Designed miniproteins, single chains, continued (4). Designs and how they scored, part 3

Each design is a single chain, and the fold is of that chain. pLDDT is the mean over its residues in the fold that is shown.

## One batch from the design tools (miniprotein)

Design m12070
Fold by ESMFold2-Fast:
Structure m12070 (fold): chain A 92 residues (1-92)
Amino acid sequence: EKRKKIIEEIKKLKPEIKDFVENAGDVEYHLEQLYEVASEATKAAMEAIKAKDYKKAAELLLKHPESVKLVAYTVYALHGEEGYEKLLEALE
């Protein structure tokens, strides 16, 4: 149930994430700014995404579901649809 709920939330976020990535001038800069003010749990999950460790990112999201929005933004912005799908697979 927890995994399914996080997967549903990530899928719900996809349209706004695409809009953000397409309209942000420097997506990497915006992600760095978000990282600086994020919780330690969210920072750890974002670092796992940067390392392409989707399994670790999924485990951190299961512990800290509040990180889901920033992690979903980070995976799509840095790794596109392929990374986004790999994160969803790791959550299943």
Scores: mean pLDDT 81

Design m12071
Fold by ESMFold2-Fast:
Structure m12071 (fold): chain A 100 residues (1-100)
Amino acid sequence: SDRLENLIKELEEYIDSLEELSEEEKEFLKEVIREVILKNKELFESIKDGESFLKELIKNLINYIKNSNLSEEEREVILFFLEKLVERLGDDEAEKLLKE
């Protein structure tokens, strides 16, 4: 859906803003996020608010770490991103992140 694709693009732009990550790590995160969201497309399309969307994304990324054959470096990149998402959610910035 156009709305879901726009939300994915906003997340990709947020990842691009993370100066702590290399270009390779940013590309890896974008691939993981697209895979996670698109595998659960109907669920993510049903979510209408940014806070609930970020909570579901966090949950699915944790499950991805548990069920995927990841290197230590790949796992560390996803965990770093999870910390950023949890920080945003705790700061009530989840809605703003998905609107930018």
Scores: mean pLDDT 80

Design m12072
Fold by ESMFold2-Fast:
Structure m12072 (fold): chain A 81 residues (1-81)
Amino acid sequence: MSKEEFDAEVEAAVLELRAAVILTNIKHNPEKTDVEEAKKLIEKLESELDRLVAEGRITPEQAARLRELIDEVKKAVEEVK
């Protein structure tokens, strides 16, 4: 594994962890969830995912899983109301 390949895998894994942490915090502490801040974090995750896809640094299967996770976070934010 080259450093560039390793860095790409780490970036994808970090996006998954960041999305999972946001989702967990929303689900367990909905009353403490700043909806506007959560939306900004989601937008940043989508932007980073789109960059990885555009650069060919992520597989279609990884991209699909990340998109599903981000969609789950979006639904959780809507449920905070």
Scores: mean pLDDT 77

Design m12073
Fold by ESMFold2-Fast:
Structure m12073 (fold): chain A 56 residues (1-56)
Amino acid sequence: MDALRERVLRLLEGATSGTLSLSVVAATLGVPQATARRAIEALKREGRISPAIRVV
């Protein structure tokens, strides 16, 4: 899980738009969309990424 969260965090640091496509993140990481969504939500709750980042 930590390796997945770090990879998600790196993708978010590269995304300046403040919006993420859940399908693109899941495909890039090779994980189900539900897994990608939970990793992103966990990072928001932990304060490691901006809560203003919108997932679509």
Scores: mean pLDDT 71

Design m12074
Fold by ESMFold2-Fast:
Structure m12074 (fold): chain A 68 residues (1-68)
Amino acid sequence: MVAELAAKEAERGDVEGAELAVATAIAALKSSGENPETLKALEEALDALAAGDVEKAVEYLRKAAELE
């Protein structure tokens, strides 16, 4: 859900929107302590977005969505 929306935002060129959505999801998952695989995929996606690698970020975001 959040990962899928962030992937769509990144694909549309809204990298800032995607980064905000991913950062918010990471904060929520860290506070809950649940879904470590999803958290890892979201953290990797955020790193890729920060590096400007949109294709890699979308791959990680879609992987996170599949884990939900």
Scores: mean pLDDT 79

Design m12075
Fold by ESMFold2-Fast:
Structure m12075 (fold): chain A 79 residues (1-79)
Amino acid sequence: SAQDHADEAARLAGGPEKGGAGIQASGTVLLAGKNFEEAERSAAKAMGADPEAGRHFARTALEAIQAGGSGVPPGAPPA
């Protein structure tokens, strides 16, 4: 499901050994400085093996930020 993809992308982004902190930080910065579509496209490119997961991650990260979070979606491992 879309939620499963978002959760998996968040886990990958939050995992240090996968460069997750960099992907997560990049997505957050792009979301803050660019429109949402551009953030989704960039996240999809960063998640080249699964672009759909990257897009879902960007949406989940935006929702977490708007809810007052640090850009770490629910269920993501610590960055």
Scores: mean pLDDT 51

Design m12076
Fold by ESMFold2-Fast:
Structure m12076 (fold): chain A 71 residues (1-71)
Amino acid sequence: SALQEKAAELGDKIREAVLAGDVAAYREAMAEYKKLLPQIEPSPVLREVAEKLREIGDQIQEELEKRRAAE
């Protein structure tokens, strides 16, 4: 489905940005991710995908914050 494909694409972009340390790319991908959430939430199946994306986003954000604080 288009929503699942978009979710996978955004996940890959977020992962690449984090690995590259590209804050601008990460922010762009997260902005797109937030736009995607309202489109996913009405479906139980798609809601599970939205929850997973949210968890991944939160984990990445916390990890980046910890690394920044440790410096």
Scores: mean pLDDT 70

Design m12077
Fold by ESMFold2-Fast:
Structure m12077 (fold): chain A 56 residues (1-56)
Amino acid sequence: SNLEKALDSMEKASGVTLNDTERSTILAEAEKIFEEKNIHPYLAVIEAIRRHTIKK
């Protein structure tokens, strides 16, 4: 999906590796944001990461 592609691109660009649990959590949150706000998939993934990591 476009959300998974966006997440993969962000991981590659940032040089950080997310485990499978973190990826699943971020993708689920991004899907909710994408559905609710109708924003670009890439922006939904960014927002999901911000919500998930908070401190990072």
Scores: mean pLDDT 74

Design m12078
Fold by ESMFold2-Fast:
Structure m12078 (fold): chain A 89 residues (1-89)
Amino acid sequence: SSMRERAIESATAAAEDVITFLVKNNLLDSFEKLVFESIRTALILSGVDEETAERAAREATKAALPYAKKGDIKKAVEAAREAIRATLE
């Protein structure tokens, strides 16, 4: 669905901004909270229901964290995108 792809890309872009900021500034203690809220908010604003948005945000944050801890922003963002996509299917 075109609307689903738009939601995935919107949430992925929001995650990329927050992940990039937190990794570059060594603020990983705030990672789980800020990445979760950015993805959840982007999905809700894209028309995804709150329960599905929270589940996608949780799975995406969990998938991205190991890569973010290694400073691999690109892999962290791609892991988040894949988890969002899998949850929205």
Scores: mean pLDDT 90

Design m12079
Fold by ESMFold2-Fast:
Structure m12079 (fold): chain A 60 residues (1-60)
Amino acid sequence: SKDDQDAIVTGGIERVKSLIDAGVSEEVIEKEIERNVKNMKLYEVPQEVIDKTVEEMRKL
């Protein structure tokens, strides 16, 4: 559903932000972003939204 898609997107951003704040390595952060991309694809989030979300995560 749209609500499930929004939850996956928002939760992914918050998780990546939390890991950055905790001082984990860029390699671990990139793997978490890749995991979130896979989850967004499973929930059928549009590719354009996935791309924007990844860009937002990398700007954190």
Scores: mean pLDDT 82

Design m12080
Fold by ESMFold2-Fast:
Structure m12080 (fold): chain A 101 residues (1-101)
Amino acid sequence: SPLEEALARVQAMIEELIERIREAKSVEEMLELLEEAIERSRELPEPLAELVISGLQAVKRTIEEGKKAGLSIEEIKERAVELLQQLSRDIEAYVQVLMKG
């Protein structure tokens, strides 16, 4: 199924993004990683592309707000990873509902 293949691609992308964020040396590097992930997500079928992009943009905002609030890079990473893990679960649940109905 094209939708199952798209889900697998999204899950792999989010898992790779989480690992790269954990290894990031700066907030700027984390923001660049999210911009790359947003761009790659434009290749996904609708409405999945819009949902993933919206979620990634929310993670990007959280990182920017954490920097403005003076949070440590470690605390910003924890928040970003938690949101990305939640996004992965939300996307999987969404696709499962679409495949069932």
Scores: mean pLDDT 88

Design m12081
Fold by ESMFold2-Fast:
Structure m12081 (fold): chain A 110 residues (1-110)
Amino acid sequence: MELSEEEIELLKNASREEFLEAAKELEDEEKREMALELFSKPLEEVPLLRGFSKDYLIEYVKTGDFKKLYEDIFKYLTEYLKLDESTAKAAAEIIIKIIEEVVKIVLKKK
């Protein structure tokens, strides 16, 4: 996902509550549950990302750099959790896709 400078500024001004409301609008129940967990809790409390960061996911999303976020998650899954490359890639892609769907809803409401 490639964001314009204007879209990145809108994300920087978005509250965690706005991301949580956007997550609730996801049609798929499993994606909605995962999005709510990702945005409501510090990342250390998310089982798949435990140890990745003590910060909330919103701090990473506000950078607008989803490629770096993907690379950081993939590295964490392979180097820290010792997942095989194919499993780590699939998990990172699913996480990023859910984040991008939530971000699109947030931006649509602005």
Scores: mean pLDDT 79

Design m12082
Fold by ESMFold2-Fast:
Structure m12082 (fold): chain A 77 residues (1-77)
Amino acid sequence: KDEELEEVLVEFARAVREELGDDALRKIQEELAKAYQENPNISPAEALEKAIEAARELGASEELIEEFERRLEEAKK
């Protein structure tokens, strides 16, 4: 459900800020804003998927990436 995906996105933003800092979170938010601009109908799941990819490019740990990939798949059900 969309509510579960929104909750996962909020928790993801917190985890990114704690591990990588505010500059990394800002860069991920810029990538998400660009994704929404290119596709205004982008789903919350697709947005979170792009955010996870951006975090990986910024050096997020495998643990953080695996946790949120798992939560994304559960929230899609």
Scores: mean pLDDT 80

Design m12083
Fold by ESMFold2-Fast:
Structure m12083 (fold): chain A 79 residues (1-79)
Amino acid sequence: SSELEEVKRYLEEKLEELRREAEKLPPEVQKAIEEEAEEFRENLLKAFEAGNITPEQAFEAADIFKEGLLLILEFERKS
């Protein structure tokens, strides 16, 4: 559906922003971020396709995931 395409597009935009921030981090951390991002992507899309969440809820979940992970990474960054 067009809504699924919009959810996928929004999710990929947020994950790409996360990947760009992750490029500043050690390779092992980048790998962990990519694994978390892939799991989140699969779970979010499954929930959306099952009709368990709205497009707006999917957008909010993607924003929260990105912001939350970036916040955690900020505490782990070397000064």
Scores: mean pLDDT 82

Design m12084
Fold by ESMFold2-Fast:
Structure m12084 (fold): chain A 71 residues (1-71)
Amino acid sequence: MELEERLRKLREAGAPDQAVELYEKAIENYRKAKELARKAQETNDPELVQEAAKLFEESRKLKEEADRLAA
C-alpha cells in the first residue's frame, strides 16, 4: 500500500524512469515474498522461508536504489 502510493508520487513528480522501474521491481519482489512466506507458513517448508527472506531483502535493496536515483 505505502510502496504503491510512493510509486504514484514518483511518477507525478517526474522522477527518472529508472527510479520508477526499480520501485516497480521492488513491489513485485515484495508481493512474491509475501506469497512465499504465506505458503511457507502453511506447508512448514524451510526452503520457502529462505526464498521469501531473500526476496524481501532484494525488494528492500531495489527500493533503496530507487530512492537514491529519485533524490
Scores: mean pLDDT 80

Design m12085
Fold by ESMFold2-Fast:
Order: structure tokens, then C-alpha cells, then sequence
Structure m12085 (fold): chain A 65 residues (1-65)
């Protein structure tokens, strides 16, 4: 999962993606995977990092590639 990129499908219903400043069509990259089911992601557009549950990442984003 580390190094994988995800395209935001819907940022309006995700407080985690809104905190990153991410909008629909923006790409986030997974930097770290944590044992508690959270991943650290970075917005490629804003450069901001944050932690999001893997389940919510997959619900609101689409794997690129």
C-alpha cells in the first residue's frame, strides 16, 4: 500500500480529505501504514499530510494504476 496513489472521488462527505485540502480529482499518496488500520497520506496538490482509516480512504477515493 505504501507509495500507492488514490484519486479523490468525493471530498465533500469526508472530513479527513477536507482537512488535507483535497478536492475531487486530486491525488493522495500513501506514505505509511499503521497497525491500527490508519494510513498516513499526503495530498500531492497541497503537500499536507494526514491520517485516515483505510476503509474511508477506499470509500472516498479510487486507486490510480
Amino acid sequence: LVGKKFKVIDAETSPFLQELGAKKGDVVEVLEVHEDGFVKVKSLKTGKTGEIPVSLLKAYTELVE
Scores: mean pLDDT 76

Design m12086
Fold by ESMFold2-Fast:
Structure m12086 (fold): chain A 59 residues (1-59)
Amino acid sequence: MKLRVGASLRAGVPSLADIPEGAVLSQERVGNAITEEFGVPGELAVRVALADGAVEEVE
């Protein structure tokens, strides 16, 4: 799945900070970036980000 990255996630995850607001990334890339920063499983991290509106599914 592809995810549009919101401003709050870019502020909280340094590896995503340099991407433009509204950039579309793969679920794996978003999950891996959050796992690297916070040490949580990528699948769980993506599910939480979707629920909180920090990313949007675009597919």
Scores: mean pLDDT 74

Design m12087
Fold by ESMFold2-Fast:
Structure m12087 (fold): chain A 75 residues (1-75)
Amino acid sequence: SKGEELIAELLELQREGYELSQTSDDEAKLAEIAAQIKAKAEELLKAGLIERVETPSGTELLLTEEGREALEKVL
């Protein structure tokens, strides 16, 4: 499904970003992958797979019911 695809793409970008942060100090590449992660998170927000929740510690991104179901299918 589209939700499963979007979640899988976000997880892959986060994996790539983590690996890059451990093996490289290339600030430009780290900034580029961070921007891609942010853009993908916005797609998940528009698709209703995650939501922004305000907490005393700041704004958090949480999985919706639909997002949780999609995540369980890609894990």
Scores: mean pLDDT 80

Design m12088
Fold by ESMFold2-Fast:
Structure m12088 (fold): chain A 92 residues (1-92)
Amino acid sequence: SELERLRAELPHVTDPAVRALLKALIDPNVDKEALIAEVRAHFEAQGYRVEDLKIEIKEEGGVRKAILTGKVTAPDGTTYDLTLEVEAPLPP
């Protein structure tokens, strides 16, 4: 299945936000708060301020989606809205 393929690729994913989304997509019972804390720590280590960071799982039409949203402020004061989404078909 696509979820099994993504699980096999997970050790090769270096981006913490993408890794967190893939973990949530593969296992919707994963500790989302721990994943959010890891993503927050990564941005804060680079001097960003992080607000309203969340991970949502949606299942509709035979597809599971993991969505990361939030707001980050760079060291120069510039604010960015984050939206990252990964999806995979559910097994029949």
Scores: mean pLDDT 80

Design m12089
Fold by ESMFold2-Fast:
Order: sequence, then structure tokens, then C-alpha cells
Structure m12089 (fold): chain A 88 residues (1-88)
Amino acid sequence: MSNKEFIIKVVEKAIPFMKKIDEEAAKKLEEMLEQLKAAKSDEEAQEIFEKKMAEIYKYLYKKDPEKAKEFGKKLREIAKELYENPES
């Protein structure tokens, strides 16, 4: 699996969770997902992910720090599961 494919799968799995905690943040994740799919390299996808995730985290932290921490925990769980089980 390429870095781009891994990042896309993480974001795709994070969107349903984010829809339960914040609708606007979920829309930002969906916008990021489209940009990630359009990325022409793993490096471009990584830059998009880092920049957009920082913006989403800043937004959530300003609105509700507890939701931001919950989202961060969920992202780590998704990334770990995909790393250990790439077929999932």
C-alpha cells in the first residue's frame, strides 16, 4: 500500500466517526479526501494531509478541546488497525 493509499483509508474511516461528533469537521475531512484523491504523489498527499489535519484539529480544539482529543485518539486507532491489518 502506498503512503497516499494509507492516508486516504485513514481519512475515509475517520469521516463516519467525525460526523457523530462534529458535522463541520466531517465536511472538512470530506474536502480533504477529495484533495488527497487528486494528489499526484505520496509527497503531495502527505503535505495535504498534514496541512488540512492541522486546520481541522485547530478548529475542533477552539470549539471543543475534548472532541479534538477524542478525534486524535480515534485517528491513532484507525492508523494502527490499518498498519497491522492492511487488508481491512
Scores: mean pLDDT 82

Design m12090
Fold by ESMFold2-Fast:
Structure m12090 (fold): chain A 99 residues (1-99)
Amino acid sequence: NLEKAVELLEKAAKLLEEAIKAIKNGDTEKAIEYLKEAGKKLVEAAKALGLPPEATKKVMDTIIDDVEELLKKGDYEKALELVEDVLRTVKLQAQRLKA
């Protein structure tokens, strides 16, 4: 279901944008919450595309763990870069599916 996948990717992108805002505000707890919700939307998008959801879940769990570790170390710059990279990838995927 292409339309459902695009909708889920766009919802994930908005959640990733909220995670970036939370990191910039020093709200690490809320940032991780938004990242976990974005990960759930990306797993559902994979299902809608007929892709293995377990692969997407594993990738997102790893990214969330890495971001959480960086935030705990006070490395907000690297945490932001990692989340921004995910956001760019998600936006590009949504655009390609709409084309």
Scores: mean pLDDT 88

Design m12091
Fold by ESMFold2-Fast:
Structure m12091 (fold): chain A 77 residues (1-77)
Amino acid sequence: MKKVTIFGVTLTQEQAVKLMENLSEIFDMLLEGVDEEKIRKVAELAGISVSTARKFLEALEKHYSESLAAIKKKEAE
């Protein structure tokens, strides 16, 4: 299987494609705040383990923290 590394998380090509296809929904989950339920939902969407989904969401939140905060503030106004 071909593997790719996205935000320090190693995924199969198929898992990476599934995550990218659902990226808008994943960003909505980040805006609401990451919890165990959302981590499980991402794991199910991409066909990855809960631990891999957690690492991916944590890495994504770290990289987009400023953008996520700005969007969340704008929607609250």
Scores: mean pLDDT 73

Design m12092
Fold by ESMFold2-Fast:
Structure m12092 (fold): chain A 68 residues (1-68)
Amino acid sequence: SSSDLVQQLRDYVDSKAPDMTPEDRAEVEDMVSWLETQVDQGRLTPEQVEQFVQAIRTQVDAFVKEGR
């Protein structure tokens, strides 16, 4: 489900949080919170949720590389 995808994204972000700057962590948290709100309001298709999850994961990976 879309909620399961968002939960998996939260788990991924939490696992990477120590490797990000506080500023990057805050930006990622804002992205995830926005996505959760859209999913809770039924505003996104399952395909759109998958696309946003992938985009946020890619951004997390970029921030982790820059935070070291």
Scores: mean pLDDT 85

Design m12093
Fold by ESMFold2-Fast:
Structure m12093 (fold): chain A 95 residues (1-95)
Amino acid sequence: MTPEQAAEVDAGALLVRMAVILSVLPNIKTDEEYQEAADLLIRTRKELEEVAKQLSPEVAADVLRDARGIIREAADLFEKLGAPQEIVDKLREAA
């Protein structure tokens, strides 16, 4: 496995992790849980940005676009669920 192939596997795993986090967000009920979920999504995206440096520009652009989409969808969902506006704004800024 080449370093680039290893980075593609790592990027895919991080993107799947973000999608799984998004899927459980409707079950969150506390401001603390909203903050933890937002921090986890932002942290996972930062890890993905670092891994993307090892990818081809085309693959990196696709992966980072998908990650931004997940964060935007999470922010929209958090707003609908009544999460604190500060947390919603933090997610939108991170997108």
Scores: mean pLDDT 85

Design m12094
Fold by ESMFold2-Fast:
Structure m12094 (fold): chain A 80 residues (1-80)
Amino acid sequence: SEVEELLQQMEELAQQLLSELAQPNPDLDRVRALVAQLDDILQQLKEKGPDNKDAQKKAFSLAQQVRDELERRLREQLEE
């Protein structure tokens, strides 16, 4: 289904973003591009599968995982 394909794309984008954030010096332009792509997929999932609560929950969990890693990485950047 289109929803399953979007979830797969989101998982792949999340993995790429998490991998980039794990680098000592993340490519911020790449991070911004991947975040924008994740936002686009999230919007498409809401539009194409508004009644698919399981897909919405999976998408939310992936977005939350990425957000938590971004926050962790930003905190590390503030350490002396």
Scores: mean pLDDT 79

Design m12095
Fold by ESMFold2-Fast:
Structure m12095 (fold): chain A 74 residues (1-74)
Amino acid sequence: MKISDEEVRLALLAMEAAIFKKMLEQGKVTEEDLKRIEKYAKEARDLYERTGNPVAKEIAEELDKIAEEAKKKL
């Protein structure tokens, strides 16, 4: 069984979303973190467009929400 590169990337993006959500709750998000969140949201959206995987869409939406909340606090 060979795990696809897209599946590995999706798992990493899910982990990043969870980490950034926790950082946001703790008030630890920086301007550089915001740029990374926006980059990962775009990557998750691009994965959804290519694969149709609903998990990629959910990750993109969560990262977009985290980015919006971070912008309000910076």
Scores: mean pLDDT 82

Design m12096
Fold by ESMFold2-Fast:
Structure m12096 (fold): chain A 76 residues (1-76)
Amino acid sequence: SEAERLIEQGREAFKAGDYDSAVRHYTQAGDLYEQQGDYARAAAVYERAAYVAWLGGDEETAKRLRERAVRLEGLS
């Protein structure tokens, strides 16, 4: 699926040390799962993106993604 492809691209970016690209790809994958109504998978992927954003020093993006994941957990 497109979401799985984006997760793989995020994983490759993370291995390369490109945290910004990893966050972008994971966030896009989370968006696709959310659009499909798969809130549990969307939340898990947003949590991963939040962790990577935090590792990259982008605390504001990490906070926003974590808050989004928590909201979606209430819907799944």
Scores: mean pLDDT 89

Design m12097
Fold by ESMFold2-Fast:
Structure m12097 (fold): chain A 81 residues (1-81)
Amino acid sequence: MLEEAARRLEELIAQGLADPADVAVWLEAARLGAEGARAAGFSPEEIKAGVERFARTAAALGLLSPEQAAAIAAEVAAEVD
């Protein structure tokens, strides 16, 4: 799961659909948010929903493409399990 999500992210970068620096920053931000939520006692399902909302919001603001947002959400969600 995590390896597959990471591979999808690498493919988006290789296709020029993702800026490696921007994607890495957003991925790290999503991971830190998920870790903070876990420490605060949120359930895995609540953390996954939060990460999905975070990625969707970034895409809606034009900071990420929909494909980049989906890849980041999938990678962090796989780490929560």
Scores: mean pLDDT 73

Design m12098
Fold by ESMFold2-Fast:
Structure m12098 (fold): chain A 85 residues (1-85)
Amino acid sequence: EAAELLREATRTGDLAAEEKALALLEKLLGISEESKAAGLPLEEVVTPEHLAILRETTAHLLANPDMSEEEATEVLVETLERLEA
């Protein structure tokens, strides 16, 4: 689970876990963008509330490409925790 790996990397400071967490975040962001590009309605896959959270986080990350890896990881961890709640 991406959220679990992100949480582990942030909590333990394990470099290998951090790299895996970042790779999963890239996949999640890539899948979201691919779904939009393919014209697939994300609302069919996730609830409208979860979709809004994903869109907000994606927009924030894309608007701040110079954001540090630590800051980006924290934003994504918070987002994934909201989605899992």
Scores: mean pLDDT 56

Design m12099
Fold by ESMFold2-Fast:
Formats: structure tokens, C-alpha cells, sequence
Structure m12099 (fold): chain A 94 residues (1-94)
């Protein structure tokens, strides 16, 4: 299903982020790209408009962040929230 594929893609996105973070290679531009990829995953999965609006707000928060640490915080919170929404929707389909 679209939702199960989205859950997989979100998991892979999170793993890619953590690997780059461990390597000390994460930049603010990388986090913006990760946020844009998360928004694309959400749109392809046809997640509720409320979730899309939340992600667009978090993308703006990342763009306005003064530090990589602050930007990473916004990304992590957004990823956890979206993953929880997708997981709940997958459970409802079963």
C-alpha cells in the first residue's frame, strides 16, 4: 500500500540522517533536503492536509533555524510525528 511504502521510506530517511550525523557531515542544507523529501513522501502517500501543513511549517522552521542542531531538532520531531501518523493509518487499514 502507499502507506506501507511511506513508512518504509520514512524509516530509510531517518537511517540516512543518523548515518550522516554520526559522520559529522550533516549541514543545514542537508536537513532542508531531508524535510523536502519527507514532505514529498507525505504528499505521495496522500496524508491528511493537516499533516502536510504541519510539515510545511516545520520546513520553514528548519530554513529559519540559526544552528544545524536546531534544524536537526525540527527534523527529528517532524519525522517522529509523521511516522506515528502513517503507522496509525496502516493499523486502521488492517
Amino acid sequence: SKLEEALKELSELGKEFEEKKKAGEVTKDDIIEFMERMLEIAKEAELPEEVLEYLEKKLQDVKNAKTVEEAAGYFKRALLYVASVVQELVEKEK
Scores: mean pLDDT 85

Design m12100
Fold by ESMFold2-Fast:
Structure m12100 (fold): chain A 71 residues (1-71)
Amino acid sequence: MPSLEELEREIVRLYLENLDLARRLNDQATLARVEALIAEMNALKEVTKEQAERALRELREIHAELLARQA
């Protein structure tokens, strides 16, 4: 199972990729969604593996949606 540190690195990577993709598509709603998700994570006193895995799943879902819209 991935470590919390590995999950956090993957979250940062997908956050940056999703911001770039949403900006290229001029998708302001998805930009707001990605920013809100990261703001929610930053508001937590301690991030659990479960919370990190949930955020990563949501970021992967957004990434897949953005990639499908480019095709």
Scores: mean pLDDT 80

Design m12101
Fold by ESMFold2-Fast:
Structure m12101 (fold): chain A 64 residues (1-64)
Amino acid sequence: AREYGLKGAAAGQAGDAAAASAYGAQMSRNIENEDGKKSGEAAARAGAAGDATAAAVGSYQMSL
C-alpha cells in the first residue's frame, strides 16, 4: 500500500496527473482505513481533474 502512495506522490511531483490518479485509486481500493481511503480518493479525483500537485499531496498522505 505505501509503495503505491509514494509512486503516486512522485508522479504528481513530476506533473503526471494521470499516473498520480491511477496510483491514488489503487491505494484507495486496498485500504480499509478510512483516512487512507479518503486521501486516496482525493488524490484520484485531483489527478482526474489534472491537478498534479493535489494528486501528489493526497498520495503522499496515504503513504504516511
Scores: mean pLDDT 61

Design m12102
Fold by ESMFold2-Fast:
Structure m12102 (fold): chain A 88 residues (1-88)
Amino acid sequence: MSAEQLAEIEAAVAALAADPGVTITIEGNTVTIRVADDPESLRALGRLYLLLLEVPAVEVRLEGGTLTLTLADTPDGAAILAIFRRHA
Protein backbone atom coordinates (compact mmCIF):
# COMPACT_ATOMS: atom_id res chain seq x y z
CA MET A 1 0.00 0.00 0.00
CA SER A 2 1.33 3.45 -0.91
CA ALA A 3 1.69 6.36 1.54
CA GLU A 4 -0.83 8.25 -0.64
CA GLN A 5 -3.42 5.44 -0.37
CA LEU A 6 -2.94 5.29 3.42
CA ALA A 7 -3.37 9.09 3.68
CA GLU A 8 -6.60 8.98 1.61
CA ILE A 9 -7.98 6.17 3.79
CA GLU A 10 -7.10 8.12 6.98
CA ALA A 11 -8.78 11.28 5.63
CA ALA A 12 -11.94 9.30 4.76
CA VAL A 13 -12.01 7.61 8.20
CA ALA A 14 -11.43 10.95 9.99
CA ALA A 15 -14.30 12.58 8.05
CA LEU A 16 -16.66 9.71 8.97
CA ALA A 17 -15.53 9.73 12.64
CA ALA A 18 -16.22 13.50 12.87
CA ASP A 19 -19.93 12.85 12.04
CA PRO A 20 -21.95 12.28 15.26
CA GLY A 21 -24.39 10.08 13.26
CA VAL A 22 -21.60 7.58 12.48
CA THR A 23 -20.76 4.58 14.67
CA ILE A 24 -17.40 2.82 14.34
CA THR A 25 -17.03 -0.48 16.23
CA ILE A 26 -13.75 -2.40 16.46
CA GLU A 27 -13.68 -6.07 17.52
CA GLY A 28 -10.26 -7.66 17.01
CA ASN A 29 -9.47 -7.38 13.29
CA THR A 30 -13.10 -6.57 12.35
CA VAL A 31 -14.30 -2.97 11.92
CA THR A 32 -17.98 -2.11 11.44
CA ILE A 33 -19.01 1.37 10.31
CA ARG A 34 -22.67 2.40 10.40
CA VAL A 35 -23.90 5.70 8.95
CA ALA A 36 -27.23 7.52 8.86
CA ASP A 37 -29.49 6.97 5.82
CA ASP A 38 -28.73 10.40 4.30
CA PRO A 39 -27.02 11.12 0.95
CA GLU A 40 -23.92 12.82 2.41
CA SER A 41 -23.19 10.01 4.92
CA LEU A 42 -23.81 7.34 2.26
CA ARG A 43 -21.45 9.12 -0.18
CA ALA A 44 -18.73 9.33 2.50
CA LEU A 45 -19.13 5.61 3.29
CA GLY A 46 -19.06 4.77 -0.45
CA ARG A 47 -15.80 6.71 -0.91
CA LEU A 48 -14.13 4.72 1.92
CA TYR A 49 -15.48 1.45 0.45
CA LEU A 50 -13.94 2.21 -2.97
CA LEU A 51 -10.56 3.12 -1.40
CA LEU A 52 -10.52 -0.14 0.62
CA LEU A 53 -11.43 -2.31 -2.42
CA GLU A 54 -7.94 -1.50 -3.79
CA VAL A 55 -6.18 -2.89 -0.66
CA PRO A 56 -5.52 -6.68 -0.75
CA ALA A 57 -5.15 -6.77 3.07
CA VAL A 58 -8.82 -5.73 3.50
CA GLU A 59 -11.90 -7.91 3.00
CA VAL A 60 -14.73 -5.39 2.65
CA ARG A 61 -18.51 -5.68 2.49
CA LEU A 62 -20.99 -2.83 1.94
CA GLU A 63 -24.69 -3.30 2.78
CA GLY A 64 -26.80 -0.15 2.73
CA GLY A 65 -25.49 2.16 5.46
CA THR A 66 -23.12 -0.46 6.96
CA LEU A 67 -19.52 -1.18 5.93
CA THR A 68 -17.80 -4.24 7.44
CA LEU A 69 -14.03 -4.75 7.17
CA THR A 70 -11.90 -7.75 8.02
CA LEU A 71 -8.22 -6.81 8.20
CA ALA A 72 -5.44 -9.31 7.46
CA ASP A 73 -2.64 -9.89 9.97
CA THR A 74 -0.19 -7.97 7.74
CA PRO A 75 1.64 -4.61 8.01
CA ASP A 76 -0.96 -2.98 5.70
CA GLY A 77 -3.86 -4.44 7.71
CA ALA A 78 -2.25 -3.28 10.98
CA ALA A 79 -1.75 0.25 9.56
CA ILE A 80 -5.44 0.52 8.58
CA LEU A 81 -6.59 -0.92 11.94
CA ALA A 82 -4.42 1.69 13.71
CA ILE A 83 -6.20 4.47 11.75
CA PHE A 84 -9.61 3.23 12.99
CA ARG A 85 -8.30 2.94 16.58
CA ARG A 86 -7.07 6.58 16.45
CA HIS A 87 -10.42 7.94 15.20
CA ALA A 88 -13.02 5.61 16.80
Scores: mean pLDDT 85

Design m12103
Fold by ESMFold2-Fast:
Structure m12103 (fold): chain A 86 residues (1-86)
Amino acid sequence: SLMDEAQKLNIEASKLLEEAVKLVKENGSQKQIDELKARIDALEARLAALKARLDADPSAPQRVRSLLTAAENSIKMAKELLEKVE
């Protein structure tokens, strides 16, 4: 369901942010940074697809919107952290 996919995306986005914080703190390699950037791109694509599905369903629960917003914020923070290392 849209709710299950939004919850899964939010969990994965939160874990990605934790990995980005750790990588920046530990001065991770360029290879590790590139691998996290690829994962960010994949999550951004999934977020865009779920947002499109949400926009097509005006009856969708507010919780779906909140989960997608939380995922978007986590992805954005991870991306900004990795950009500062370059």
Scores: mean pLDDT 85

Design m12104
Fold by ESMFold2-Fast:
Structure m12104 (fold): chain A 66 residues (1-66)
Amino acid sequence: SALEEEIRSLLSPDAEILELNVKDPNAKPKSIESTENGFRLLLEDGGYIEIKGSLSDLVKVAKYFS
């Protein structure tokens, strides 16, 4: 999806998208939550994207979708 490609382009090469739960292909991230091994993007459609990554990855994604 377009959203997956955008997020992947922001992440470092060692970061991983662990789970993609997107109901609307046009859904935009509305908030970010920290997790044990990375962070989770909460989407406007009620879905989420779970990412294994660093704090640097989180900050970069947060700034992009602000």
Scores: mean pLDDT 82

Design m12105
Fold by ESMFold2-Fast:
Parts: C-alpha cells; sequence; structure tokens
Structure m12105 (fold): chain A 55 residues (1-55)
C-alpha cells in the first residue's frame, strides 16, 4: 500500500538526516580540535556526537 511505502520513505529520510548531522558534527569536532578550540566546546561537540551515535 502507498501509505506503507511513504512511512518507509519517511523513515529513510530521518536516517539520512541523522547521517548528515553525524557527518556535520564529526567535521565540526575535527575542525575544532585542529583550531585548538576551548576544551569545553570540544567536550560539547563530543557529547553531542556520542549521544547521536548511541541512540
Amino acid sequence: TDDASLIARLGLEEVMELGVRELDLAVRLTVAKKLNAPPAEIARLEAELDALTAA
């Protein structure tokens, strides 16, 4: 049924959005570490990435 296909597609979109957020956070963390950002900022980015990957 079309509804089942739409639900599956919406689920895929959510997974793709999570993947994009994970990549963005990973890039931000790498840049922050390279630019010697404040430890508190690095810790926040790490916690955010860990929360995303642990969910």
Scores: mean pLDDT 74

